# Designs tried in a protein design run: designed miniproteins, single chains. Part 68

Each design is a single chain, and the fold is of that chain. pLDDT is the mean over its residues in the fold that is shown.

## One batch from the design tools (miniprotein)

Design m2491
Fold by ESMFold2-Fast:
Structure m2491 (fold): chain A 89 residues (1-89)
Amino acid sequence: SMEEIEELRKKALEASRTDVQIRDVEALTEKTLEALEKADKSPLYARMAQLYLEYMRLYVELLTENSLDKAEQLVAVQREIAALEKELG
């Protein structure tokens, strides 16, 4: 939901320590919202929205607690997003 995305954005920004991290959070939030807006029109965008939402959750966890397991999960999510972006053109 949009409410969950805004809450995750807020948590990620509060946990950010650098301008690069802040820019990454804003870019990720933008992509998540765009995918969510298109989710009702395409199953690929619905899947993309779920993957970006999972990306935001994992990113918050990584910013607040360093975890190799969560970093590995994030890489897997990033790979799936890249595959869907290729399918979307």
Scores: mean pLDDT 84

Design m2492
Fold by ESMFold2-Fast:
Structure m2492 (fold): chain A 65 residues (1-65)
Amino acid sequence: AKYKLTIESPTGTVEEYIINEEQAELIIKELEETAKEKGGTFRKVSENVYEAEVDGFKVTIEKIN
């Protein structure tokens, strides 16, 4: 499956990447752990969408097929 990774910086810069399932699984784990360590938020919004907020960065991972 393919995923879209969106990273929004505290200064409003937005970057988008298309990643594979293996990359998405690794990033999801890293975001969950980083959010726990930094006092941010990590949540599964739906079966296909994860969101994290850490140090003013907003990260979204969405399954696109």
Scores: mean pLDDT 83

Design m2493
Fold by ESMFold2-Fast:
Structure m2493 (fold): chain A 87 residues (1-87)
Amino acid sequence: MEAAERAALEVAGELIREAERLALEAGKAAAAGDYAKAAELLREAARLLREAAERVAPVDPEAAELLRRAAERAEALARKLAEKAAA
């Protein structure tokens, strides 16, 4: 199980790093007034965080719960930005 656990954590780490990159890009888009793009990027970041949570859950269920909450926050922010884009 050691190799499988390492592989799961490595993939989760890559997903988290990509989600962080997307969140940074979303911040830049929002600063430029492109709220629709910012919302799209944050929805994608939330999806990656949920995938990371699923991969981490068998090894570290507490870390998985934190990742799920991070995904929920990203999705909530995406909804607010999408509403701002529609206004």
Scores: mean pLDDT 86

Design m2494
Fold by ESMFold2-Fast:
Structure m2494 (fold): chain A 60 residues (1-60)
Amino acid sequence: PGKEMEEAVQKALEDSKGQSRDEQIQAIEDAVARVISRLGPEAVPHGVRSLKKGIDEIDK
């Protein structure tokens, strides 16, 4: 679950590059939600960690 979540968040960051901060955050949130929907509730802790890392990357 962790690797797939990190890959999905990284792809969302790449795909939303150049968009507003709010749009980039939305893209990451959507990616996390999709992975949780596919993998189930055990993916939630990985989603929380990857969301935080993704927001930190946007804020650099």
Scores: mean pLDDT 80

Design m2495
Fold by ESMFold2-Fast:
Structure m2495 (fold): chain A 81 residues (1-81)
Amino acid sequence: LLEEAERLNEEALELLRQGREAAAAGDTELAVELFREAFRLAKEAVRLLQEAGLISEEEAEEALARLEEQEAAAIAAAEAA
């Protein structure tokens, strides 16, 4: 579980980087797709960390709420560009 969560987080960070590059280039559709996939993987990683007992349920809920806010902000920024 831990190694899988770490892999998902690494992949999410790479997709976030690619999404920012796409947004900067004006490719809004690609940026939104990449951001959605990145945050999907990041949320999955949080769930796996909670299942592994590495974070509490409260910590997981806070992390998921933060990721949801960041996802909405990233998509809104890309769509506004």
Scores: mean pLDDT 84

Design m2496
Fold by ESMFold2-Fast:
Structure m2496 (fold): chain A 60 residues (1-60)
Amino acid sequence: SAFDEALEFLVRTLADGEPRPLAELRARFADQAAFNAALARLLAIGAVERLPDGTVRGVR
């Protein structure tokens, strides 16, 4: 599913802990709802954090 693809992409891309522009990550997916749902899931479980400059990164 688009959600599973977005989730796998975000987990792999953010595994190094480096901040990445959210807009560039979002541009990879036509299904904005699926991307946003996957990001919200990772934020909710504490696997990813959103920074005030519009970047996101993996945590711990």
Scores: mean pLDDT 81

Design m2497
Fold by ESMFold2-Fast:
Structure m2497 (fold): chain A 90 residues (1-90)
Amino acid sequence: GIDDLIALLDETIERVKKAKSQDEIINILKEFIERIKALYPDDPLAQRVAQVLEKIINYIKGNPDLPVEDIKDFVIDTLRAIKRYLREQA
């Protein structure tokens, strides 16, 4: 349910905070996408979240010179925005 997805978002935010490279952030986001696709294959909201994060991964990969801290801030803000949106849908 939404509470389980929120718990996964909180876990992912904490992992991103501890990441030391673009590749670590990309791998964290990929693992999150794989988990939500496995847990919620028929949920259109979970699929939309996965699509947004896949676009973010592609943006990071296209911009290898971006500072890690700027990527972390952007990703964390996006995950927090998703978490707020999900809580409003509950």
Scores: mean pLDDT 85

Design m2498
Fold by ESMFold2-Fast:
Structure m2498 (fold): chain A 91 residues (1-91)
Amino acid sequence: DPAVEALEKGIQYLKEGNYEEALKWFEKALEIDPNSARALYLIGIAYEKLGDKEKAKRYLMQAAVGNHLDTVRPLTREELAKALDYLFYAE
């Protein structure tokens, strides 16, 4: 799944602290699946790490709104939450 592959690459860069490269991969995932609440959330997290609080809040809001518009994804909401918790609190 190309969208999942792009998200996984972005997550790897996010873990490495390369937030700009992470954003590029999350944006690619969003191009493949424009309704991906996952991609929107991860873009929001990356902007928060970069210190762009305004963009972070905007993308996190879009993720929250778009969560019920997300049609199909390989990971459940619970799996996504665990992955984000790992990234957010494991550092």
Scores: mean pLDDT 72

Design m2500
Fold by ESMFold2-Fast:
Structure m2500 (fold): chain A 64 residues (1-64)
Amino acid sequence: SMKKEEAIKLVEEAVVLQRLGRPEEAEELAKKAKELTGLSEEQIKEVLAGNPKKALEHIEKVFG
């Protein structure tokens, strides 16, 4: 689905922005993914720590 692809892209881009030292932009993308998919605060915190696995698994469960 378009929502699934968008959410995955937002999570992946947030991880990249965090690695590039752009944490404010990374947080904005992660919050958009949360709104779209219902990701928890814990899952968002993991994404911003560079650990997107749990967030991506959640997205697969919501849309799979």
Scores: mean pLDDT 83

Design m2501
Fold by ESMFold2-Fast:
Structure m2501 (fold): chain A 68 residues (1-68)
Amino acid sequence: DAARAAGIVAAARTLIALDPAVAPLAQAAIDAVAAGDLEAAERYLQRAMQAASPAAQAAASAAYLAAV
């Protein structure tokens, strides 16, 4: 689903910008979207979100909702 892929990428890019500590997991989510593996992308995004600061989580959630 294109909307779901766009949401994952938007959220992951927001996490990379705001919280460098979760950048590897967020980048893995973007790479999984590029590979067509949306299930893997969601798992990587979920891990990145759980490890991210509360401010980064809030911004990433807003970016996801704006893209879907």
Scores: mean pLDDT 86

Design m2502
Fold by ESMFold2-Fast:
Structure m2502 (fold): chain A 91 residues (1-91)
Amino acid sequence: EWIELAREAGLAWEQGDYEEAARLAEKAAELLEEKDPRLAGALYMAAGRAYAKAGDKEKAIELLEKAKELAEKAGDEKGVEAAEKLLEELK
């Protein structure tokens, strides 16, 4: 289920439909949040980037902060760095 959503999100991004890409990536992340926080964090990061491209800065910041929190819980230092870099660009 989440794999199909993540794939569809990637296709939407390639087509320039950033709002749809964000929605699909966020949904995929929600399915993994408890089972795989590291992968959920990466998907929330993708959703945050897509919301930023769509012009929804508030939603982008919200999901990037969530991605950072999940990366911290998973011990994913590179994920934390990536989320922090994106947050700095938006704030």
Scores: mean pLDDT 84

Design m2503
Fold by ESMFold2-Fast:
Structure m2503 (fold): chain A 60 residues (1-60)
Amino acid sequence: SKEEKIKKLREEYVKKLNEVMDKYFAAVDAGDQAGVDAARAEMNKLLEEYEKKIKEILKE
């Protein structure tokens, strides 16, 4: 069902977000500004892709 697809997509999004958050905090701790910026960009991209995929599922 669409509802089960959305639930699974949300769970995958949260897991990926947590992985990127770990990278973000590791970069902050290391004083790696490029790594911080990369992690922020990755977080933004994950949110955009998640929202787009939700919209695509709803159109099915």
Scores: mean pLDDT 87

Design m2505
Fold by ESMFold2-Fast:
Structure m2505 (fold): chain A 69 residues (1-69)
Amino acid sequence: MKAVELSNKLIGHILRAIGAILDGNLEEAERDLQSAKEVADELTKIDPSSAAEVQRLIDRLEKLLEEAK
């Protein structure tokens, strides 16, 4: 299922971004966040019902990255 593949990719990028933030690798975290946003946009187009939860995850990740700067 395309939605499952995109969901797995999104989770992967989010976990990598969190790991990069914890390691102080803000450049890597920014790249992973950008990838997560791209996958989130694709997932939301095929599963609009997930839009609010996906956006909430991206917003939280953006705040974590901003606070780490």
Scores: mean pLDDT 81

Design m2506
Fold by ESMFold2-Fast:
Structure m2506 (fold): chain A 73 residues (1-73)
Amino acid sequence: SHAEAERYFAEGLRALSAGDYATALEHFRRAIELDPSLATLVLRFARHILAELGDPRAPEVLAELEAMRAAAL
């Protein structure tokens, strides 16, 4: 359901902000599986949060999210 997809999206953003990238990616995958239209929104929010964090792992996380978006679109 859309509500369930939104919940996974929110939990993914929380995990991402905490630096728990493995958990964030799993939640984002679940959100996109339930609602593929969220893929672009996931990438926009994740890109913003990762830029704020300044973590050197950001390019790897963004690459995985881009792959999810490409598969969904």
Scores: mean pLDDT 83

Design m2507
Fold by ESMFold2-Fast:
Structure m2507 (fold): chain A 94 residues (1-94)
Amino acid sequence: KEKAAEAAEAAARAGEAAAEAAEEGNKAKAAGAAAAGVGAAQHARIAGGGEASELAEEAGEEAAEAGKYAALGDAEKAKEEAKEAKELAEEAKK
């Protein structure tokens, strides 16, 4: 329960960083956010099975996608994926 919530929180932070990077046009920050999203998904996977871990993994994957779009300069898609990551992370923490 706690480990899935930690992974979800990490995913939400990665998504937020990706959205900020897109707004700033900062490709290095965007790449870092993408890596953080991948890490969050991995942590969720290690946390084991169950809906919370599954949602946290999806949140991390969406955060990584947000970082990729931010690195490509697609701010609108980066913000959409970051929003999805945040929503999935909130569901994972319930």
Scores: mean pLDDT 81

Design m2508
Fold by ESMFold2-Fast:
Structure m2508 (fold): chain A 76 residues (1-76)
Amino acid sequence: MEEAEKLFEEGKRALEEGRYGEAMALYLQALSLVVEKLGPEHPKYAEILEGLGRVYEAMGRLEEARALFEKARQIK
């Protein structure tokens, strides 16, 4: 899943730089590819959900972030 890995890394970079909207879009694109190819129980899906949760947390959307982190833990 080279394309999904690239999107995930770009999303991490966008988050580190404070580009939250771009980070969200990149993580959602990576998530779509991973769920289609590997399924919602794959560890990579959980990693992307954690990344998306960090974006919501950085934006002050704590309830949404918590839900994403909880979902990621259940997959692991």
Scores: mean pLDDT 82

Design m2509
Fold by ESMFold2-Fast:
Parts: C-alpha cells; sequence; structure tokens
Structure m2509 (fold): chain A 97 residues (1-97)
C-alpha cells in the first residue's frame, strides 16, 4: 500500500516528467500541448503540497486524480501519441521517462 511519502514522491516525479515533455513540445512549436502538460504538472504539485500539509489523505489524492484529471490525462496521452508517431526523437524521450 502506498504511503503518504510514496504518493508525494510519485506526484513530484510525474510533474517533473510532464514539465520535461512540455519544454520539448514547446521547443517544437506545440504551445497548446505544452500548456496542457504544464496544467497537469501544476495539478500534481498542488496535490503533493496538500498531502504534505495533511489537508488530504493519499486515498483522496488518488481519487481526485481519477475524478478531476482523467479527461485531461486522456487528452494529453492522445496528443503525445500523435506527436510520438511523427517525431522519433520525441518518441525516444517518452520511452526514457
Amino acid sequence: MPSREEVIEGLERAARRLEALADYAASLGHEELAERLRELARAFRELAERLRAGEITPEEALERLEAEYAELEAEIARRLGELAASDPAFRALMQSL
């Protein structure tokens, strides 16, 4: 079972990966995708901070990700898949993260 610390570390790691992908997408002119990636990264960081403050439980944080961010995650996954299909360098970056 994931501890509070493990969930916080997972959210922070996911946020860093999303930020790296956003920077690369922006460098290619995919500004809208970059902004969506940064939006999701901010959401993950906010949940991590609320967990650290004791405002929510690990279970509540995971429930919020599924309830509030599943649609955004699905949109991002679709757009990343499209970009990876057309850009071998981006595909390599995604596989490395």
Scores: mean pLDDT 81

Design m2510
Fold by ESMFold2-Fast:
Structure m2510 (fold): chain A 65 residues (1-65)
Amino acid sequence: MPPQEEIDAAMARIMIAVTKLVLSRHPATEEDIRALEKALELAEKAGDKETAEEARELLERARKE
């Protein structure tokens, strides 16, 4: 079984992929912003800098509209 950090990184990637699909169709809701914040936290905890950067970019877009 992979270490917890790898599981957290994988979960963050899945959450980001789902949120990208959602945001391509409608403006971000409070729930979408919360999901991205959680994904960012998980990616940072796992040390996955690429996924964390992607989450930050999506958060910036979501918070603006």
Scores: mean pLDDT 76

Design m2511
Fold by ESMFold2-Fast:
Structure m2511 (fold): chain A 77 residues (1-77)
Amino acid sequence: AAAKIAQAVAYINLADAQEAQGDYDNAIAYYQKALALAASTPGLAAIVLNNLATVYAKLGDAANAAAYAAQAAALKA
């Protein structure tokens, strides 16, 4: 459990770095890897889903941005 959380955080940091560079494709790939590792940790999964929503919004993909934001909200409900 702890090792998976640490790896998920590492992927989030890599995704954040790619997003800062404007490499949204690699940012999405790293966020998706983080999400898979965070599947049993709802708080961390919600953070990753919100980050994916932000990246898709920056790409102009309103549909995927809304879908990921809704998934994040559902985990907090």
Scores: mean pLDDT 85

Design m2512
Fold by ESMFold2-Fast:
Structure m2512 (fold): chain A 78 residues (1-78)
Amino acid sequence: EPKPDISKFEPVGATLDDAAREALKRILALLKGLPTPEQVTDEEIRAFLKEFEELVDDPEKTSELQRKIDAARAALAA
């Protein structure tokens, strides 16, 4: 189904929808070893998004980040 505000969805580094924000909180909580996603602050989410934008310029760091995300996904599946 078409979205009326497609142009408002900015590239990586912009503000995300609440659902994506909650998903990032869960991923960051797992990466930091925190028991609950609510312990992840908005500041940490913003820092993660900003680092991700910078990591695009460094392919090796992008690969490292991808491995950490895959590890967190595997932990969720277990």
Scores: mean pLDDT 60

Design m2514
Fold by ESMFold2-Fast:
Formats: structure tokens, C-alpha cells, sequence
Structure m2514 (fold): chain A 68 residues (1-68)
């Protein structure tokens, strides 16, 4: 709903403001890939979902599922 869409937009905005946090997350993802190649696709899917989180509707739905 609209509240979930607003939450998604806020998360995307915080992501943009926290480039350093995003860089740290990327570093951690690369570390996991080096340790376990099987995690490579999972890491890519998570990164794709994070980027897709700029879409308030999609991100709101995902947040609602995880928050439920």
C-alpha cells in the first residue's frame, strides 16, 4: 500500500545517502563470493533487489513480506 511505498522510497534515499554503507556491503559480498562461489548468484540477486528497491512499489512489497 501507500505506506509501504513510502517506506521503500525512504530506504532508497538512505541507500543513496549512505554510499559508504553500500560500498562496505559490496566488499562483504565480494568476501562471501571468494569464500563460497555458490553464494555468487545469491549475492547478485540481493544486489539486484537492492537496486530494484528504488522502485517504491516493488520495494514496499518486499519490505512488507519480510516485515510480516
Amino acid sequence: GPAAARSGAAAAEMGAAGDTAGAATSGYQKHLVASNPAAHEAGLAAAEAGRAGQNPADYGREAHIKGS
Scores: mean pLDDT 51

Design m2515
Fold by ESMFold2-Fast:
Formats: C-alpha cells, structure tokens, sequence
Structure m2515 (fold): chain A 62 residues (1-62)
C-alpha cells in the first residue's frame, strides 16, 4: 500500500527531526557507550515505525 504525498512529506520531516535528535544526543553525550547509542537508535526506529503504522492506518480509513 502506497503512502499519500502528504503522509510521505510528514514521514520525511519526522525522519529529518529524528536524525537531528540523534546528532544532538551524540553532541551532548560524547562519552556515551555503544550500548547507550544503540538504545537511542532503537528508540528512534520505534518512533518511526509507530509513525509509519499510523500513516497506513489513516490511509485504510479513507
């Protein structure tokens, strides 16, 4: 199932925001362990997954 242009734009914006969040985390936590960085990446991926699921759920309602 394909996302609408509006849903794609929203997901692209969210992905950009999550990349900036990861950069900020790295800058503020330069001594973070590999495990802490991995947990932050997992958190970001979870948020993107939830957004993708919501986009597909919205499309099914239309």
Amino acid sequence: MELSPEQRARLDALAKEQVEELKKFDKENPNASSEEVARKIAEILSRLGDALDEAFAEQRKK
Scores: mean pLDDT 75

Design m2516
Fold by ESMFold2-Fast:
Structure m2516 (fold): chain A 63 residues (1-63)
Amino acid sequence: SAHERNAERFTAELLALVARARTPEERARARQSVDAGAQTLRQLGMPESEVERVRAAALAALA
């Protein structure tokens, strides 16, 4: 569905964003983007378990 494709594209963009974060300022902004991104994924109809998995993966990349 369009929502599923939008969620997949958004997830890829979010993970790319956290992967690009190098400075402390970029990493802090990326952490904020993860929380906002989780809300967007919920609005796109992603199941909560999948949202939590994406959030955990993104935050682990910023650890």
Scores: mean pLDDT 83

Design m2517
Fold by ESMFold2-Fast:
Structure m2517 (fold): chain A 79 residues (1-79)
Amino acid sequence: DELKALRDKIIEDSLAGAEAMADAIRQGLGDQVRAAGQRNPYLAALYRGGELILAGDVDRGRALAVAAGEALADEIAAA
């Protein structure tokens, strides 16, 4: 099912995005990434996921990334 494959890919990319946000924060780019997320709820959720991962709350950070990916997949499917 092409729609299932797309959804799974969006969730996978969202998890990778949260880890990329964690890396950016670790490199001192946190304020710049946060500013970019201010008008994008999806990016804001990935940024928060990355903050949680860096704080050692990996399960909650990953869960937030999955929820953000699912919300994006639902929005795309509704379009």
Scores: mean pLDDT 81

Design m2518
Fold by ESMFold2-Fast:
Structure m2518 (fold): chain A 81 residues (1-81)
Amino acid sequence: DPLAERLKRQQEHQEKHREELEKSLLEGLKNIFMTEYGLSEEAAEAGAKKFLELLFEGKMSVEEAFEEALKVALEVEKKLK
């Protein structure tokens, strides 16, 4: 059935595109932490990882996850000096 195959292909494409967007968001978040907030790469990576963790928990919005991730990155930066 061409329609069923098209719908399945569209779902697979959508899922792959979502994964690529998530990776781009993580890289963008890391770059934002480094460039806009002046954080080290290590602190920015910690924040990006926390963002992914919170996003997958599904307990808060993307915006709230970003704020919590930034908080974690700032705490790591403070410890690193």
Scores: mean pLDDT 75

Design m2519
Fold by ESMFold2-Fast:
Structure m2519 (fold): chain A 81 residues (1-81)
Amino acid sequence: KEEEKEKLIEEAEKLLEEGDKYLQQGDSRTAAEKYEEAGKKYAEAGEFEKARNAFLMASRLYRSAGDLEKAAEAEKKAEEV
């Protein structure tokens, strides 16, 4: 079960790397989606602090993309973990 947890953390880290690449391309919305997915994987792994940080980054990026509704939902997910 620890092996499963480490796998989820590795998947979350790769999603953060993908998000960073989309940010470098100027695609804040897709970057936010990747960070949100990373937050879900961290939460599933029980890494609640990392999950909160990922959801907060997603919220910030959705806000930058003008998607205030998705920004609010990501912020709520950060509060729920």
Scores: mean pLDDT 87

Design m2520
Fold by ESMFold2-Fast:
Structure m2520 (fold): chain A 91 residues (1-91)
Amino acid sequence: MLREELAELLRRAAELLEEAERTGDRRLAEEALRLAERALELARELGDELGVVQALYLQARAHRLLGDEERAEELLARVRAMVAAAQAARA
């Protein structure tokens, strides 16, 4: 059930961001950020590492659209570090 909620939050946030990137609508970016923040909390509760990465990436995209470039860069750096660590663990 909670995993289904996580998937839905991530999907809805991504859809809102795609529309916000096309239209420049700040309200859609703000809504996507709220959903991505909820997704991050839920992914952490579930121990879902992929969900954490996805939620952080969506937050970074939202912050870029809202003009928070510094915050977006920080979040993207965290995403890159987690992806690199996961790839190293599989090698």
Scores: mean pLDDT 86

Design m2521
Fold by ESMFold2-Fast:
Structure m2521 (fold): chain A 79 residues (1-79)
Amino acid sequence: MEEELRQRAIDLLRKAIKLSKNPEIQKLLTEAIQALNDGDYEKALELVRKALELARKYNQPKEVIDLMEEAIKVLEELL
């Protein structure tokens, strides 16, 4: 169950990285994936929330924002 949720979060973040094209957002999401691999779910959640704030500020596509919001919901289930 926990491993499935972790993999789901990673898959969502990987899609967001591919679609965003913003280097700062890509960096934050890459660091979030690393935090997930390290088992640091609180850090991963913080990094995705920061990336979401930047995505809204930079008017990123709705698809990118939706992927980050879904990843946040999955991460909240891991905590």
Scores: mean pLDDT 86

Design m2522
Fold by ESMFold2-Fast:
Structure m2522 (fold): chain A 73 residues (1-73)
Amino acid sequence: MEEAEKLIAEGAELIREGKRAEEEGDLQTALELYRKAIEKFEEAARLAEDDPFLKARAQKGKEDAERLLKEVE
């Protein structure tokens, strides 16, 4: 459970860094950070298989990161 929480926090931080990169016009860095965030949330969801609340938080984070990745087109 603690590892899944940590991965969710890391994914959220990567999203914040990606948004900062977008604001600075560094779209390549933003795309890389959003992809890393997706990976963190996917692993968190896998580890949180037996915890429906943590799994939902991880899945929500992944959806947010995927939407941001698509919007940087």
Scores: mean pLDDT 84

Design m2523
Fold by ESMFold2-Fast:
Structure m2523 (fold): chain A 71 residues (1-71)
Amino acid sequence: SEVEELLKKAEELRKQAEEYFKKAKELAKKAAESTDLKEILRLIGEALRYIGLGVQALIEARQLEAKAKAL
């Protein structure tokens, strides 16, 4: 059913968001261990990019869940 397809896609997006947040955490840890300011800023920038991707995936998951509920 369309409801099942939407909920499955939402679950996949939530799992994708978890992986993005894990990547961001790894990059933040590397930044904390670095003594090079340029490297720290680069790693923080990359971590923020992954946080943005994770948040976007969660927003999309929520929209799909809301669409499924409306059907």
Scores: mean pLDDT 90

Design m2524
Fold by ESMFold2-Fast:
Structure m2524 (fold): chain A 91 residues (1-91)
Amino acid sequence: DLLLEGVKKYLAGDYEGAIELFEKSDSALAKYKLGEVYYELGKYEEALEAYKKAIEIDPNYSVAWDNAAYVYEKLGKKEEAEEYRKKAKEL
C-alpha cells in the first residue's frame, strides 16, 4: 500500500521517501498527502500543484480545496485563496 508506506515515511521524518511513494500513487488522498509534505518543507508552489492534482482526481475533496486556499494565501494570492476557500465550503 503506497499510501500507507508514504504516511509511515512522513511520520518518521523521511520526507524524500514519503514524496516518492505519494508520487507513485494515483489516489486523491496520496496527492493531498504529497501537498502536506511539500507544505511542511516550505515548498508552497509544489504543495499547490499536489493539492490541485488531488482536486483533479476528486473535485469533491473539500479539504484539498481548503488547503490549496491556504497555500495561495502563503503565496500572497488573496483572490485565488478566496475562490478556493469558497469552493471548499460549497462541497
Scores: mean pLDDT 87

Design m2525
Fold by ESMFold2-Fast:
Structure m2525 (fold): chain A 77 residues (1-77)
Amino acid sequence: SEIEELKEEVKALVEEILKISTDPELIEETKNLERELLEAVESLISKGEYELAKEALRRGIELFKAMKEKVIELQKK
C-alpha cells in the first residue's frame, strides 16, 4: 500500500542519517523523531484518517531529507 511504501521511505532515510552521523545526540533525536512520527501515523490509521496519515509521512520524509542534507553540510566544515 502507499502508506507502507511511505513508511519504508522514512525508515530508509533514517537509516541513511544514522549511517553517516556519529553524533550520539543527533542519532537519539533522529530515532525519537522516527518513533514519534510512526506512532502518530498509527494513531491516524486507527481513526480511519488515511489521507492525514499519508500527509504526515510525506512531511516526515521532507524533514528527514532536510536533516540528511544538513548532516552532510556540517561534515564538510
Scores: mean pLDDT 85

Design m2526
Fold by ESMFold2-Fast:
Structure m2526 (fold): chain A 71 residues (1-71)
Amino acid sequence: SPLPDEVVAQIVEAAEALRAGDRERAIEIMEELVKKYPDDATVWYAAGFIYRAAGDEERAKEFFEKGKEAK
């Protein structure tokens, strides 16, 4: 299913926050998105990649598993 433009913009904002070194803000944005779109696998996978890039591999794996369930 196509993601709303606003969701894509939020994922980009999270990636930009992480690039700027604001790990906590990137995670906060993605946590809000998965709560709002819990049935969207793409949002869970995006959050997993943000956690991984932030250095939290254990949480990244959890979010990837949630994405598989949301399919």
Scores: mean pLDDT 84

Design m2527
Fold by ESMFold2-Fast:
Structure m2527 (fold): chain A 69 residues (1-69)
Amino acid sequence: SMEELKEKIKEILANHEDLGELLKLILEKKIPLSTLKEILEELVKEGKISEEEAENFLSLYESSVKKKE
């Protein structure tokens, strides 16, 4: 579910654990970039992760998607 995904992303980003596995899972599930941005923005708004951490993860995700094409 979206709620479980948000919690998982929050936990991994905060603890710097399994970022590669999380990224792979997101790509395999074909989660839209817009949806990922919404999740990250909400987590930053809630104070669960920093804006910088969210931007770093988003950049990694975008780079991975572009290379696939």
Scores: mean pLDDT 70

